Designed miniproteins, single chains, continued (2). Designs and how they scored, part 85

Each design is a single chain, and the fold is of that chain. pLDDT is the mean over its residues in the fold that is shown.

## One batch from the design tools (miniprotein)

Design m6940
Fold by ESMFold2-Fast:
Structure m6940 (fold): chain A 62 residues (1-62)
Amino acid sequence: SKELELVKKQIESAKYSIENLKRALADAQARGDQARVDQLQTAINKLEEKLKELEKKYEELS
């Protein structure tokens, strides 16, 4: 279905975004930028929660 394909695309996009944020987090940690670290950890946590919801939706649609 179109919905299944859209959810799959959203899962792929979320995974790429998480990987990019984790690289930015490593850079911020290396620089000792605690404010940036906190911001990035919050963003990663929110995206990981969204990813779990999307993966559950994908299973329910499959």
Scores: mean pLDDT 88

Design m6941
Fold by ESMFold2-Fast:
Order: sequence, then C-alpha cells, then structure tokens
Structure m6941 (fold): chain A 70 residues (1-70)
Amino acid sequence: SLEEVRQRVVELLTNFYEKYKTVSLEEAKKLARELQDEIDRLFEEAGLTDYRLVIEVDENLITVYWEKKP
C-alpha cells in the first residue's frame, strides 16, 4: 500500500541521516546514490513512476526534493 511505502521511505531516510554524520563526504555521496536506487525500486514496485526522490549531498547541505521523470 501507499502507506507501507511511505513508512519504508521514512525509515530509509532516517537511517541515511544517522549514517551521513559518521562518514566522509565521498561515502555520504555513495550512500545517497544507493538510497536513491532503493527508493526508486520501492516506487516502481508500488506503481509510483511519475516522480523520483533526489538526494544531493554537499559538505554543507543535504538537499532532498521530488523530480519529475522524463
């Protein structure tokens, strides 16, 4: 269900926020890519194919936003 997908995304984002505090910027960017891939998979499985969640990591900022798929 959509609710199960939301709960899973929240869990994944929470874990990511905890992990990025403890790793290098390079590792944080790698984790962000892996997280995007995992969330994309969850959305595809749930039929949510119009958008993707983008996670960008910089030394000063973590930016999370929705992007329309082409």
Scores: mean pLDDT 78

Design m6942
Fold by ESMFold2-Fast:
Structure m6942 (fold): chain A 100 residues (1-100)
Amino acid sequence: DLYRRQGQIYLARGHSYYVRGDYDSAIYYYQRAIDYFDQYDPYSIELGSSYFLLGDVYFNKGDYDRAIYYYQRAYDRYQQSGDTDGAQRAQQRIDQVLQS
């Protein structure tokens, strides 16, 4: 699927910026990945993973409200896709943010 492939390209690009500490570029590319994965399959594991990574970026920026928002979106998508490991990781991130 072209939408899935394009989403994966943007996700990889976002991750490259994230590991370099360029959080604004990471957010831009992760949001583009989300748009493409949503067009591909709104119940995909990739959509959940993209929201999770966006949560990580906002957490590292110190924007805890946005971090919790995106981790919650990731949790909901992982639950809908049947990815119990992904859902558990998202919940653990929410708990960690609330303790910060």
Scores: mean pLDDT 87

Design m6943
Fold by ESMFold2-Fast:
Structure m6943 (fold): chain A 71 residues (1-71)
Amino acid sequence: SSERDDVLDTLDGMTRLALSQITDPEARERIRQIHEEARKKLDAAKTVSEMEKILVETNEEIQRILDEARA
């Protein structure tokens, strides 16, 4: 598969794992919004390095939402 396909699979897996860890409806909706924004950023990305940076930043943002919902 292409590097873009692999990155999208990683994003989808990351989102599914996060949603499996949380039941709060507001946090779940925020995670879905983060996923959609990440997809848009990945569509605009021109290099593998840019895609990897988007994945790292997206994971950090999702983890922040999970931590806030658990507080």
Scores: mean pLDDT 86

Design m6944
Fold by ESMFold2-Fast:
Structure m6944 (fold): chain A 98 residues (1-98)
Amino acid sequence: DIEERIEAYRNNPDFQIVAEARRLIDQGDYDSAIKLLDERAPDNPWALNVKGEAYEKQGDLDSAIKYYEEAIALDPNFIPAQINLSKVLSKKLGVPQT
């Protein structure tokens, strides 16, 4: 269930790395966030999803799509990346984000 998945994420050693990357993205420091994720959590679906979010916020939709797809490839049931991929594809195609 969702609570069990959240607890598994919080017990992941990458939790603090992903949280720090999110903080950097919120401050507009996308390059530092991407570098941190690449160096410390390169093969984590949560980290790949956050890296995609950083590229999306910079307007690099192609890189965002790539990293969301990589997150889904590692975990096909990873809902956050599926939602973000759908949203980015809609944005790239110029359809309303609803």
Scores: mean pLDDT 79

Design m6945
Fold by ESMFold2-Fast:
Structure m6945 (fold): chain A 61 residues (1-61)
Amino acid sequence: SALEEAKKQAEEAAFLALSAEHHEEGRARLDELVAANSPEQAALMREAADAAAKTLREAAA
């Protein structure tokens, strides 16, 4: 579904945003996804991105 695809893209953007080399690309991609979707979808995408970022920080720690 479009929402599932958007969540995957948000997770990918979060992974990139956490890397030193791709931080700007990841943040820009997440901003684009949020701007392109409805407020409800944007909220779910941010939640998915935050969850992915938390998982990566915990795995790296």
Scores: mean pLDDT 69

Design m6946
Fold by ESMFold2-Fast:
Structure m6946 (fold): chain A 70 residues (1-70)
Amino acid sequence: LEPVLAALEALLAAGVTVSDETWREAARLMEQGRPEEAAEVLLAGASGPMTPEQRERLRGAIEGLREALE
């Protein structure tokens, strides 16, 4: 979870997003217990500038992962 959290925070700080396909791939890797690979996929899949809706979804995901880590 920590590598994924760090990757999501980096995307938020940079103001960039990933495609829905990249999100689904990262989610599958997380379900398989492969968070380091999920983080790499997220960082490698960084594409265009984030919309306000994407930013709010990403903030929610970060908060959920932080809660899961505690």
Scores: mean pLDDT 77

Design m6947
Fold by ESMFold2-Fast:
Structure m6947 (fold): chain A 89 residues (1-89)
Amino acid sequence: GIEDLKKAIELFKRALEDLKNGNYEQAIEDIERAIELVEKLPDNFYAQKALKLARKALELVKQGNYEESIRFLEKAIELLEKALKDLEK
Protein backbone atom coordinates (compact mmCIF):
# COMPACT_ATOMS: atom_id res chain seq x y z
CA GLY A 1 0.00 0.00 0.00
CA ILE A 2 0.94 3.70 0.14
CA GLU A 3 2.58 3.29 3.60
CA ASP A 4 4.88 0.51 2.29
CA LEU A 5 5.83 2.77 -0.63
CA LYS A 6 6.63 5.69 1.75
CA LYS A 7 8.77 3.35 3.92
CA ALA A 8 10.60 2.06 0.81
CA ILE A 9 11.39 5.65 -0.30
CA GLU A 10 12.70 6.48 3.21
CA LEU A 11 14.88 3.33 3.26
CA PHE A 12 16.36 4.13 -0.19
CA LYS A 13 17.07 7.72 0.97
CA ARG A 14 18.81 6.30 4.07
CA ALA A 15 20.82 3.92 1.84
CA LEU A 16 21.84 6.88 -0.34
CA GLU A 17 23.18 8.78 2.73
CA ASP A 18 24.87 5.59 4.02
CA LEU A 19 26.71 5.23 0.68
CA LYS A 20 27.80 8.90 0.77
CA ASN A 21 29.08 8.43 4.36
CA GLY A 22 30.95 5.15 3.63
CA ASN A 23 28.47 2.95 5.59
CA TYR A 24 28.33 0.33 2.81
CA GLU A 25 27.08 -2.65 4.85
CA GLN A 26 24.19 -0.57 6.27
CA ALA A 27 23.42 0.69 2.74
CA ILE A 28 23.14 -2.94 1.49
CA GLU A 29 20.72 -3.82 4.33
CA ASP A 30 18.58 -0.70 3.71
CA ILE A 31 18.45 -1.36 -0.08
CA GLU A 32 17.46 -5.03 0.48
CA ARG A 33 14.68 -4.03 2.94
CA ALA A 34 13.39 -1.34 0.55
CA ILE A 35 13.37 -3.83 -2.38
CA GLU A 36 11.23 -6.26 -0.30
CA LEU A 37 8.68 -3.47 0.34
CA VAL A 38 8.53 -2.44 -3.35
CA GLU A 39 8.03 -6.11 -4.40
CA LYS A 40 4.81 -6.17 -2.26
CA LEU A 41 3.29 -3.17 -4.10
CA PRO A 42 0.49 -3.48 -6.71
CA ASP A 43 1.68 -3.67 -10.33
CA ASN A 44 2.67 -0.07 -11.12
CA PHE A 45 4.85 1.05 -14.05
CA TYR A 46 7.05 3.42 -11.99
CA ALA A 47 7.42 0.95 -9.09
CA GLN A 48 8.50 -1.86 -11.49
CA LYS A 49 11.09 0.41 -13.17
CA ALA A 50 12.37 1.57 -9.75
CA LEU A 51 12.68 -2.08 -8.61
CA LYS A 52 14.88 -2.91 -11.63
CA LEU A 53 17.13 0.13 -10.96
CA ALA A 54 17.33 -0.66 -7.21
CA ARG A 55 18.43 -4.25 -7.93
CA LYS A 56 21.19 -2.90 -10.23
CA ALA A 57 22.25 -0.45 -7.48
CA LEU A 58 22.48 -3.33 -4.96
CA GLU A 59 24.74 -5.32 -7.32
CA LEU A 60 26.94 -2.23 -7.91
CA VAL A 61 27.39 -1.69 -4.12
CA LYS A 62 28.42 -5.36 -3.71
CA GLN A 63 30.99 -4.83 -6.51
CA GLY A 64 32.40 -1.68 -4.82
CA ASN A 65 31.04 0.65 -7.53
CA TYR A 66 29.55 3.16 -5.07
CA GLU A 67 29.36 6.22 -7.37
CA GLU A 68 27.34 4.34 -10.04
CA SER A 69 25.14 2.77 -7.33
CA ILE A 70 24.31 6.28 -5.99
CA ARG A 71 23.15 7.34 -9.49
CA PHE A 72 20.90 4.26 -9.85
CA LEU A 73 19.40 4.79 -6.34
CA GLU A 74 18.66 8.47 -7.08
CA LYS A 75 16.76 7.42 -10.24
CA ALA A 76 14.91 4.67 -8.32
CA ILE A 77 13.83 7.20 -5.64
CA GLU A 78 12.54 9.61 -8.35
CA LEU A 79 10.48 6.80 -9.93
CA LEU A 80 9.04 5.72 -6.54
CA GLU A 81 8.04 9.35 -5.81
CA LYS A 82 6.20 9.32 -9.18
CA ALA A 83 4.51 6.04 -8.16
CA LEU A 84 3.45 7.67 -4.87
CA LYS A 85 1.89 10.67 -6.71
CA ASP A 86 0.15 8.26 -9.12
CA LEU A 87 -1.32 6.19 -6.24
CA GLU A 88 -2.41 9.30 -4.21
CA LYS A 89 -4.66 10.56 -7.07
Scores: mean pLDDT 87

Design m6948
Fold by ESMFold2-Fast:
Structure m6948 (fold): chain A 67 residues (1-67)
Amino acid sequence: SAAESLRQLRSLLPDPDDLSEAARMVYEEGPTPETARRLAERLGISEETARQAMRHIEALRQALSKE
């Protein structure tokens, strides 16, 4: 669910500024391996954490675009 994805996102990225930056990057660049690498570098997190955050951001975007 959207609520569960948001909860997990906040656990992975507890800083709201980091979360906002991650969402912006995914929206601008798309949910790609390159976006995950850039996100990891910019926030100082692992690629695995960046990939998890990116999946949850994409799940939230899809949920918000549905009826």
Scores: mean pLDDT 80

Design m6949
Fold by ESMFold2-Fast:
Structure m6949 (fold): chain A 106 residues (1-106)
Amino acid sequence: MEETIERYRALAEELYEQAESLLTPEEKELIERAVAAAEELLAAGTETNRRMAAALYTLVGNFYKAVIAGNAEVAEASREAIRILLENRDRPEEALKRADEILKKA
């Protein structure tokens, strides 16, 4: 899990260099909140919090890839999934399930 999260973090950082100029201020704010939440969850060190952090970094990376590719549907689904995880941090298993359902419909 930790090795996988480190890979997703590194990938998100790499993709940011390519996507940065394509992002709106509102998208940048959402991504900054997602990364901050993921780092806070990793610091807490529980298995559930690590899964939430991995999901947030995966979604950030997928969002950057979608923006770079011009895939508006996947970009919007990724943004919605990030919002769900951020708004439901107190209910992580429910939040993860809801985020997965949003991505399956994109």
Scores: mean pLDDT 81

Design m6950
Fold by ESMFold2-Fast:
Structure m6950 (fold): chain A 65 residues (1-65)
Amino acid sequence: ISLEVLIAAMREAEAARREELDALEAKIKEAIANNDEKAYAEYVKEYQKLMAEIGREAAARAAAL
């Protein structure tokens, strides 16, 4: 598989999840502003999970080509 195909798949997967990423970043910023360590830790874990899902979706799309 070419690097160009993988990059395109990553961009599409990120675009599909853009609203979720933006919402989660906003929640992380709010938790930081409120010094809410628990909320911060939970949202960071959700962000990491979402990024892992994006990576898996991109890899699956690339492998199907």
Scores: mean pLDDT 79

Design m6951
Fold by ESMFold2-Fast:
Structure m6951 (fold): chain A 96 residues (1-96)
Amino acid sequence: SVAEERFKELVEKGGGTEEAIEKATERALAILDTAEGILRAAKDFTEAYEKDEEKKKKELAELEEQLKELEEEKKRIEEEKERLLKEVRERKEEEE
């Protein structure tokens, strides 16, 4: 995903520092939040304006699956953040 690729690039470019990990997380989550906003707007539009009940049900199900995929991607980014921050902390303890 674009968000996961951006996260990795920003962490690597920043030398894997705690600050780089935090900035990478913020940027990646901002990308996903933008995508979520677009999908939620599409869902609201479909609920309000789609008159065909079968088509409405199908389109809402597809949008809900896409929203679920974004939630899983946010979870993966947050888990990777925690993993990397733990590694930085453990490295710092070895240097102390």
Scores: mean pLDDT 82

Design m6952
Fold by ESMFold2-Fast:
Structure m6952 (fold): chain A 103 residues (1-103)
Amino acid sequence: SQQLLRDAAIRLAVLTVLSSAIYFAVKTKAPREEIERLVDQLLDTVEDMERIVQQLEAEGRFDEAQQLRDTVVKILDQVADVLESAGLFDLAERVREKKRQVK
């Protein structure tokens, strides 16, 4: 349905906002607790995206499902790199583990 693509677009917007928020939190040396909460919200949003991917596949929309997976994987790579560059290796590993589950 068209609603699945709309739901995907909303979740992609949320992932983009959270990715940017993590970048600025890292850059401004925000408290670790704040960065962890943003990572938790990012990973929760990815779980919502995985449900949308499964629904797209159930409707036979495999190309859209794959494009969505590829976009999520790219965002997770960018976030993991940002966290790793700041020495937040444990948070980066949580993001990389979620990436392994999505691909």
Scores: mean pLDDT 90

Design m6953
Fold by ESMFold2-Fast:
Parts: sequence; C-alpha cells; structure tokens
Structure m6953 (fold): chain A 65 residues (1-65)
Amino acid sequence: SEAEKQRRRELVLEAASHTTLAMHYWIKANMDTSLSEEEKAAYRAKADEHLAESDRLEAEARALG
C-alpha cells in the first residue's frame, strides 16, 4: 500500500541518519589525536550503537516489503 511505502521511506531515512552519526563518531575516534584511549573507546561505542539502530530500522523497512 501507499502507507506502507511511505513508512518504509521514513524508516530508510531514519536508518541513513543513524549511519551518518555513526560515521561522524568513527571519524572522531580515529582522526582526533587529542583524545585519550578511553574517549576514543567511548566514541567507537557510540558509532556501534548507531550502526546497530540503523540495521534494526533497515530490517523493519524490509519486513514491510
């Protein structure tokens, strides 16, 4: 249905937003030489959380057909 297509588009856009945030945190962790190892680990953890949420939203979008 059109409603299902619209919901799928919304989920895909939300997933893309999480991927963008994950890339931002990943770049920060790897490129910012002023960060401690603890701070780098925290940014990597944030990136992993956003990638997991992106994967979840993409799976939900696929389930809608």
Scores: mean pLDDT 89

Design m6954
Fold by ESMFold2-Fast:
Structure m6954 (fold): chain A 81 residues (1-81)
Amino acid sequence: SEEVRDELLKLVSDALNKIQNGELTEEDKEAFLEKIRELVSKLTPEQKEYVRSVLENALAKLKEMGKEDQAEFLEEVLSIL
């Protein structure tokens, strides 16, 4: 559903904010990635493509800004899609 898509995007945003603030532990990262895998499994192919495009655009901006830790996390998320 659209709700699952929006929940996934919010979860990714929350994780990126924690990384920016230096608050993301390795345990937190594993928990976020596990939940992301669960949500991704519930998406339609069209929703996966939409999420991929949103995250690829975000990744490009993070790389342009030199935010390597956030970029690395998004690359891991994109590998799950």
Scores: mean pLDDT 87

Design m6955
Fold by ESMFold2-Fast:
Structure m6955 (fold): chain A 67 residues (1-67)
Amino acid sequence: MNEQLLLDDKRVLEKAGVLSEEEVEEIEELIRKGELEKAWRLLMDAAVRELARAVERTVEKLLEEKK
């Protein structure tokens, strides 16, 4: 992985509302330091967390809206 690929991934998740401002800043700081592996792990952890929450929220909404 390089900084451009990591920035592209960050942008996609930021655009999707997956990353908080604090998470974006931390990832950008890690990229500046050249710690691309740590930045990528942080990005993926946030993505997995928010995907799980989105699925849970969608299920709750579907069950509640139909009642």
Scores: mean pLDDT 73

Design m6956
Fold by ESMFold2-Fast:
Structure m6956 (fold): chain A 79 residues (1-79)
Amino acid sequence: QQSQIQQLLSEGQKLLDQMARETEATALALGRPDAAQSGVAEMQQRKQQLQQAADQGNLQQVQQLTQQVRDDIAAMRGP
């Protein structure tokens, strides 16, 4: 269970870092540095939530948070 939590944590953190980079680049390209800063801050907060769930050994919460990141990335890129 702990090894699965660590694997999901690593995946979720990587995806959140990717979202942060993509959000920043997109917002800056649109001339919205305020949106870039807010988006990066939101991703950082989500990384902290995922880390806390992992630290607590809460596999269900880690799975849920990681799945939400996957869904958000899919929504960001569109169909």
Scores: mean pLDDT 81

Design m6957
Fold by ESMFold2-Fast:
Structure m6957 (fold): chain A 92 residues (1-92)
Amino acid sequence: MKAVPLLSDEEIEAFEKRREEARKQAEKDGLTLQFEIALTLLNLHKAIRNKDVEAAEKEIKKLEELGRKMGLPEEKIQALVESLKLTLEKVL
């Protein structure tokens, strides 16, 4: 399994500049929950980039909650959490 590639600082900045436009588009398409997941993943990448373990753990917990709201099976939510924790161990 390849480690999830971390976003570059330029990619993070580009997403933040386009975040409001992307949010409005997601609202029009009925993808608000998917947008929240994308935003939480962005915040997780920022936390990893800054080596902020506490912030990263907070975003992982938010992803668990969003996965449950999306109706994902608990086994898949836990697999995602373990994959993210493995990524943290490799970059921290």
Scores: mean pLDDT 73

Design m6958
Fold by ESMFold2-Fast:
Structure m6958 (fold): chain A 62 residues (1-62)
Amino acid sequence: MKLTSEELAKVILGIMAGLSPEEAEEAVRQGKWDEAIEQALKEKRGNTILRDAEEITEKYDK
């Protein structure tokens, strides 16, 4: 387990997208972070806070 500050930021973003810390770290290590994030977002597996923010923004955007 050796992460740079940039890799740690990617792990945190992965967790926010719905990955576990271990899954996010593994995705960063394998160089598949972008794919893992895209898949998690498509499945709406992300944090409920992110989903709620999207719904609120949509309702108050108009």
Scores: mean pLDDT 66

Design m6959
Fold by ESMFold2-Fast:
Structure m6959 (fold): chain A 128 residues (1-128)
Amino acid sequence: MEELEKNYEEIKKIFEERPELQPLVGPFDALYKAIKEKDGLAALKAFVDLVRTFIELGYESEVLRDIVRSLKLLLDNTKNPYFVGALLVSEDAHLLFKAIKEALENAVKRKPSEELIRDVDYLEEALK
């Protein structure tokens, strides 16, 4: 819990220092709220919205691509978004925030990969 709050505050500082990333604040705050409330489905939807906004801003991240791929494969295999969402609100939620922080710090502005776009599209459609 303490590590989650620390990572949240560090990410909020990145947003304060980088006004071009402001569209990510809403989805990120929604993700943090869902994790604190242990609402796995809301957390999964907020995370997908965060990644969608990230790619629409023209950023690419290998870390986010790998996480999205893993979530897509888990959802496709289980057909259970509640189970997949539960992984995001677990005791290891601070590791997801660490990954998000690393993605924001190492973000490169380039055309997003077709794989990342496809996997985000899949998750958005499945969560309707």
Scores: mean pLDDT 85

Design m6960
Fold by ESMFold2-Fast:
Structure m6960 (fold): chain A 88 residues (1-88)
Amino acid sequence: SMEEEIEKAKKDFVKKANEAFDRLLQRAVELGLTPEEIRRLTQRFSELRGDYLKKVNEAKTLSEIKEIQKDFDKGVAELEAELERLAA
């Protein structure tokens, strides 16, 4: 059913968001970022994740979830780029 597809998409988003967080944190440690840089990055990611988890929870259609996912992925990519700049 559409309801089951929406629920699955929401669960998939939560899983992907958590995996993205773990990857960012692992990469920051591997690049030798300072504890202060890791703290700032972690805070920004937590805020981004929280905002998008709220949006996904309130979403009513698969199209809305897809747009939310696209915007979230863009935000994650911007944080990944900042992380690489901090390590350069």
Scores: mean pLDDT 86

Design m6961
Fold by ESMFold2-Fast:
Structure m6961 (fold): chain A 75 residues (1-75)
Amino acid sequence: MLEELLERVYRLTREVIEARARGDPRLPELEAEAQKAFGELLRALAAASPEEQARALARWREYEAELAALWEELE
């Protein structure tokens, strides 16, 4: 479940970045969905073991690298 929540936050964050670059009128709705998903992730992390948290952080760093590349491509 934690991995699925991470992927969901990543996907929604990508959509927000792309929508912002396009001036998409759905941006506020996408931001709200991303924030909701992030809240769910934070609650799941609070219940996770230190080992699970460490694995989640490692996976998120991979996603951050992909998001950074996307930001660079859109600039």
Scores: mean pLDDT 81

Design m6962
Fold by ESMFold2-Fast:
Structure m6962 (fold): chain A 83 residues (1-83)
Amino acid sequence: VEVEGLDKDLASAELLEESPDSSTFLVTVKGEGLKGPKTVRMLLTYRDHTVSVTATVAPGETKLLRVTIDYASGKVTVEEVKP
C-alpha cells in the first residue's frame, strides 16, 4: 500500500485483512514533534484504488484508524480504533 500527502511522514499504513472483495488497513498517525494539534490528510493507494483519509492528532498522540475498501461497491469505511 502507498501513502501520499503533505503529512505522509506522520502516517503509516499496514494491511490487516485481504479478500477478493475487500482490503482492510490499519493506519497509524503519530503526533511526534508537533507543537500543536494538526489535521493530517493522507491518500492511500492500493490495487488501483485511491482513498482519502484525514485525522486530527495532538502532540505526542498516536491515533489508529481502521480503513476498509469494498471493491464491489467502491465504498470506503474509516473508523477510529481506541485502546
Scores: mean pLDDT 76

Design m6963
Fold by ESMFold2-Fast:
Structure m6963 (fold): chain A 64 residues (1-64)
Amino acid sequence: SILDKIYEIALRWMDRNRAPEELIQEFKRRFDEVSKIKDEKKAVDEMSQVIEETVGRLEEWRAR
């Protein structure tokens, strides 16, 4: 599915940016919740929010 492709892209991006394991595990947990959403539009909207929040957390981690 499109969500699976986005998930793989996000994981590769996190790996390339040396994201901490805690952030990776939280992203995986949030993706699992999004994957349970049956409405495709709602699932994509929730996934977009998860990605935006994950990016923000990585930027905060890098600023430390």
Scores: mean pLDDT 82

Design m6964
Fold by ESMFold2-Fast:
Structure m6964 (fold): chain A 100 residues (1-100)
Amino acid sequence: KEEIEKLKEKVRELVLNMTEESIGKFYQVLIKKVEELRKKLTPEQAKVLDRVFNEVLRAMREAFEEKRKKNLPGKELTDEEIEKYADEIVKMMEDIVKKS
């Protein structure tokens, strides 16, 4: 539970500081990496991953809504930065799944 809250806060921080274009790219990279992770998991672990990823997607939606309401421009990220942050988020998700 506590690890999920840390993950959600990290996702919120990242999304609030990105441009809308970078958020779109980040989402696409994140989906791809989550599907790659899913292939390495047991069926039981995959169910945990789905629940954790749903919390990540909720945090992204909430942060995007907050960003739009406050008219925050954010920073455009390079493809390298997007890959790095997606790797960090997926690693946090994998650690939660494997400890469950």
Scores: mean pLDDT 85

Design m6965
Fold by ESMFold2-Fast:
Structure m6965 (fold): chain A 65 residues (1-65)
Amino acid sequence: GALPSAEETARNAEIVRDVKRIIDAADAGVPQEELDAMLDELAEKYGLSPEARQQLRIAIDDLAA
């Protein structure tokens, strides 16, 4: 079926929670240097490519603007 497994669901929920934390920090006016460090930690934790990291950064900037 097209439904994610319980493991995939848990992982996706964790990713969403971690991304929301960065968005909330951006909305709160946390400096870009600290936001970049948070993004680097997220990218390392989830094995994101440099391109995926940059796309996520752009998406967060758009959501925080």
Scores: mean pLDDT 76

Design m6966
Fold by ESMFold2-Fast:
Structure m6966 (fold): chain A 60 residues (1-60)
Amino acid sequence: EAAALQALSMDELVELMGKLDPEEQAILAVQWSRGLEPAEARELIARTAAVGREAARALA
């Protein structure tokens, strides 16, 4: 489960998150960040925040 998520690249993970609702995205990000090194986890959080902001703009 977690190992399969950790096998994804950052770009693949961001694309996958774009297909999920915000609650599912938050759960995925938490599970993913637990397996990553600190620098990678920070980058993921920054990317998921950017995707969330873009989605909010699109829905405005």
Scores: mean pLDDT 62

Design m6967
Fold by ESMFold2-Fast:
Structure m6967 (fold): chain A 97 residues (1-97)
Amino acid sequence: SVEELLKLAEKLKDEELIEKLKKAKEEKDWEGIVRVGIEIGRLARERGDLETALAAYSAAYKLAVENNVSKELQDELFRNEVEVAVEVLKEAVEKVT
């Protein structure tokens, strides 16, 4: 949901992403909302917060599918979600061995 993406942006303390998301929500710009979701995921991944990155890509992908946002953006989100999920699994394996 858009509310989930807002909470993730607030957790990252990025005022620009919070403002972009609120504006896209007010304008009912689903492509804009999804693109901000990608930016939230990217920022979280850059900061090493893989759980937040995974949540952001997952939420944005779900919104993209439900609102018929472009196949190109759906595919980008799916690829990013898979890449982050693999990183989470690798870190988990390294910590138990």
Scores: mean pLDDT 82

Design m6968
Fold by ESMFold2-Fast:
Structure m6968 (fold): chain A 57 residues (1-57)
Amino acid sequence: SAAEEAAKGEAAFRAGDLGTGARHLARAVQIAGVEGAIAAAKEAGGDLASDMLRTGG
């Protein structure tokens, strides 16, 4: 699900793995679109993930 991918992206960013984080966010966008991925990241508590989607995606 988009929320699952967004949560994995958040965890990767917190671990300093920016490439893995970006790949998980890209998959979240493929599932739910940009706005859906942002909503999923916020629900998962992914502040880094939601910020990356708003500014980079």
Scores: mean pLDDT 76

Design m6969
Fold by ESMFold2-Fast:
Structure m6969 (fold): chain A 99 residues (1-99)
Amino acid sequence: SAAAELARRAAELAQEERRQQLFSQNKDDLISDLTMIRVAAAIQRASPALLDLIDDLQSRIAKGEVTEEQVEAALREAERAGDPRLAELLRRILEILRS
C-alpha cells in the first residue's frame, strides 16, 4: 500500500540522517587527522600520488561527498603505499559510514 511504502521511505531517511549526523560529529576530527598524516607524509617525502590521494580525501570529507566505495578504493591505495596511519584512519571512516 501507499502508506506502507511511505513508512519504509521514512525509515530509510531516518537511517541516512543518523549516519549524516554521526559523520558530521566526527568530520572535524577526521580532517585534523588527515592534515597531520599529510604533513607527516610530506616530511617523509611520500609520492605525489599519495599526497594527492590525501588531499582528495580531505576535500571529499569537508564536502560530505565521500562514499563507502571511494573510502574502500583509497584504503587499497594506502595499503599499497605502505602508510599504516592513513590505512587506520580510512578503516575508522568506513566504520562511521557503516554505522
Scores: mean pLDDT 78

Design m6970
Fold by ESMFold2-Fast:
Structure m6970 (fold): chain A 84 residues (1-84)
Amino acid sequence: SAEEQIEKNLKELEKLSEEELLELKKKLEEIRKNDLAALEEKMAELRKDPSPENQELLKQAEQILEQLEALEKKIEELLEKLKK
């Protein structure tokens, strides 16, 4: 499930060094800058046609955004903890 995948990813982050966490943060920032705009445009297009297929795709896109936010928050928390 998506929830299980998020939990697994968050646990894996705890094993990473400060350098590896900074590399992941950089990659997530790049995803936000390059891919998030494309995802938002796609979501806006899907909202224009509220078919059952488009509703399912919107739910999937919302889950991706929630996963990205959870990963970003966890990385920030771990980096702050390591800064000690």
Scores: mean pLDDT 76

Design m6971
Fold by ESMFold2-Fast:
Structure m6971 (fold): chain A 84 residues (1-84)
Amino acid sequence: MLDPLSLEAVEEALEKLIEEGLLTEEQKKELLKKLKEAGSLSPEVIKKALEELGLPEEVKKKFLKLYFEKETELGVEELAEAVS
């Protein structure tokens, strides 16, 4: 089962790309489907899913940066919530 925090980080990163006009809702849906079917959110699995969608290199790099930033941010938020 995919980690909920990591999955939320993926969804947040994809939403940011949609807001910037770099990704469509359809591409977000397809990427999430591929990741759920793979059962893993490893960097290798994410890169493969992005390649299969045919996204430009700059979009892939931006997604990975946003994903790692969001995963770290959500991890800090979860920790703060747990100690509150």
Scores: mean pLDDT 71

Design m6972
Fold by ESMFold2-Fast:
Structure m6972 (fold): chain A 79 residues (1-79)
Amino acid sequence: MPSQEAIDLARETLREAAKYAAEGDVEKGVETLKEGAKKVKEIDPQSHLADELDALAKRSETLSPEEAKRMAENMEQDI
């Protein structure tokens, strides 16, 4: 199970990424997800959360701003 600190950071990262996507800045959202994944891995190296954030970042590079926002919001709910 991920640590509560890693979960809280992942949720904050997803909310921030969704906010940038809502503003039409998918590139900044992707950067936010990649940076968050790196920090989550530093806190909890054995957590799946970092890999899931990296996977969402890669997927978001090919998504519309609306789709990127929806995917980030859905992932936050699944954590």
Scores: mean pLDDT 82

Design m6973
Fold by ESMFold2-Fast:
Structure m6973 (fold): chain A 75 residues (1-75)
Amino acid sequence: TEAVRARLLEAFRRVLREVLGASEEEVDAAVATLRGLSVEDLVAAARGVLATLVALGALSPAEAAELRELIAALE
C-alpha cells in the first residue's frame, strides 16, 4: 500500500541521516531516487539496508522484525 511505501521511505531517510551521517541534500536526493524505483527494486534496496543495519547492530530484533514486515507487505 501507499502507506507502507511511505513508512519504508521514512525509515530510509532516518537511516541515511542518523546512521550514515548524510547531509539533507544527500538524503533528499537518495529518497527521490528510491521514490522513483519500481516496487521490486525498492524491496531489493530495503532488504540490503535491513541486512546492513542488522550487521552493524543498529537495529533491535523488534525493529528488524517491523522492517521485514514492511518489506513483505510491498511484495
Scores: mean pLDDT 75

Design m6974
Fold by ESMFold2-Fast:
Structure m6974 (fold): chain A 63 residues (1-63)
Amino acid sequence: MSRKEIRQRLLFIVGAIIRAIGDGDVDTARQLVALMKQADAAKTREEREKLLAQAVELARQAV
């Protein structure tokens, strides 16, 4: 996955966090932040891709 694709997914997730906070959905916001932190700590592209995909899926359900 390209750096540009990762950045676009990260921006989408950040937007979802902001929206969840605005809607009072603290649990979704916390889960998204936790997934982002795990993705940032990921050593391999495969691990990061799985975590980003999970965060994007959760973000789609929240928005």
Scores: mean pLDDT 77

Design m6975
Fold by ESMFold2-Fast:
Structure m6975 (fold): chain A 65 residues (1-65)
Amino acid sequence: KLKEEIEKLKNTIKRLQSVIDSLRAAREKLEPDHPAAKALDRAITGLENQISKYEKEIKELEKKL
């Protein structure tokens, strides 16, 4: 079932990347000192950290194929 687990993680990463793209688009419309801009930057960083964690998980699972 390793291939199914890897595929599920890849799909999760795609969804998170889509959310990040939306947040970045919203962020670009705000001035750097806007309170919402800092909140969006923190949200984007958090999601990028989640993607990094899932990418490491995928690499670990791929080694076992």
Scores: mean pLDDT 83

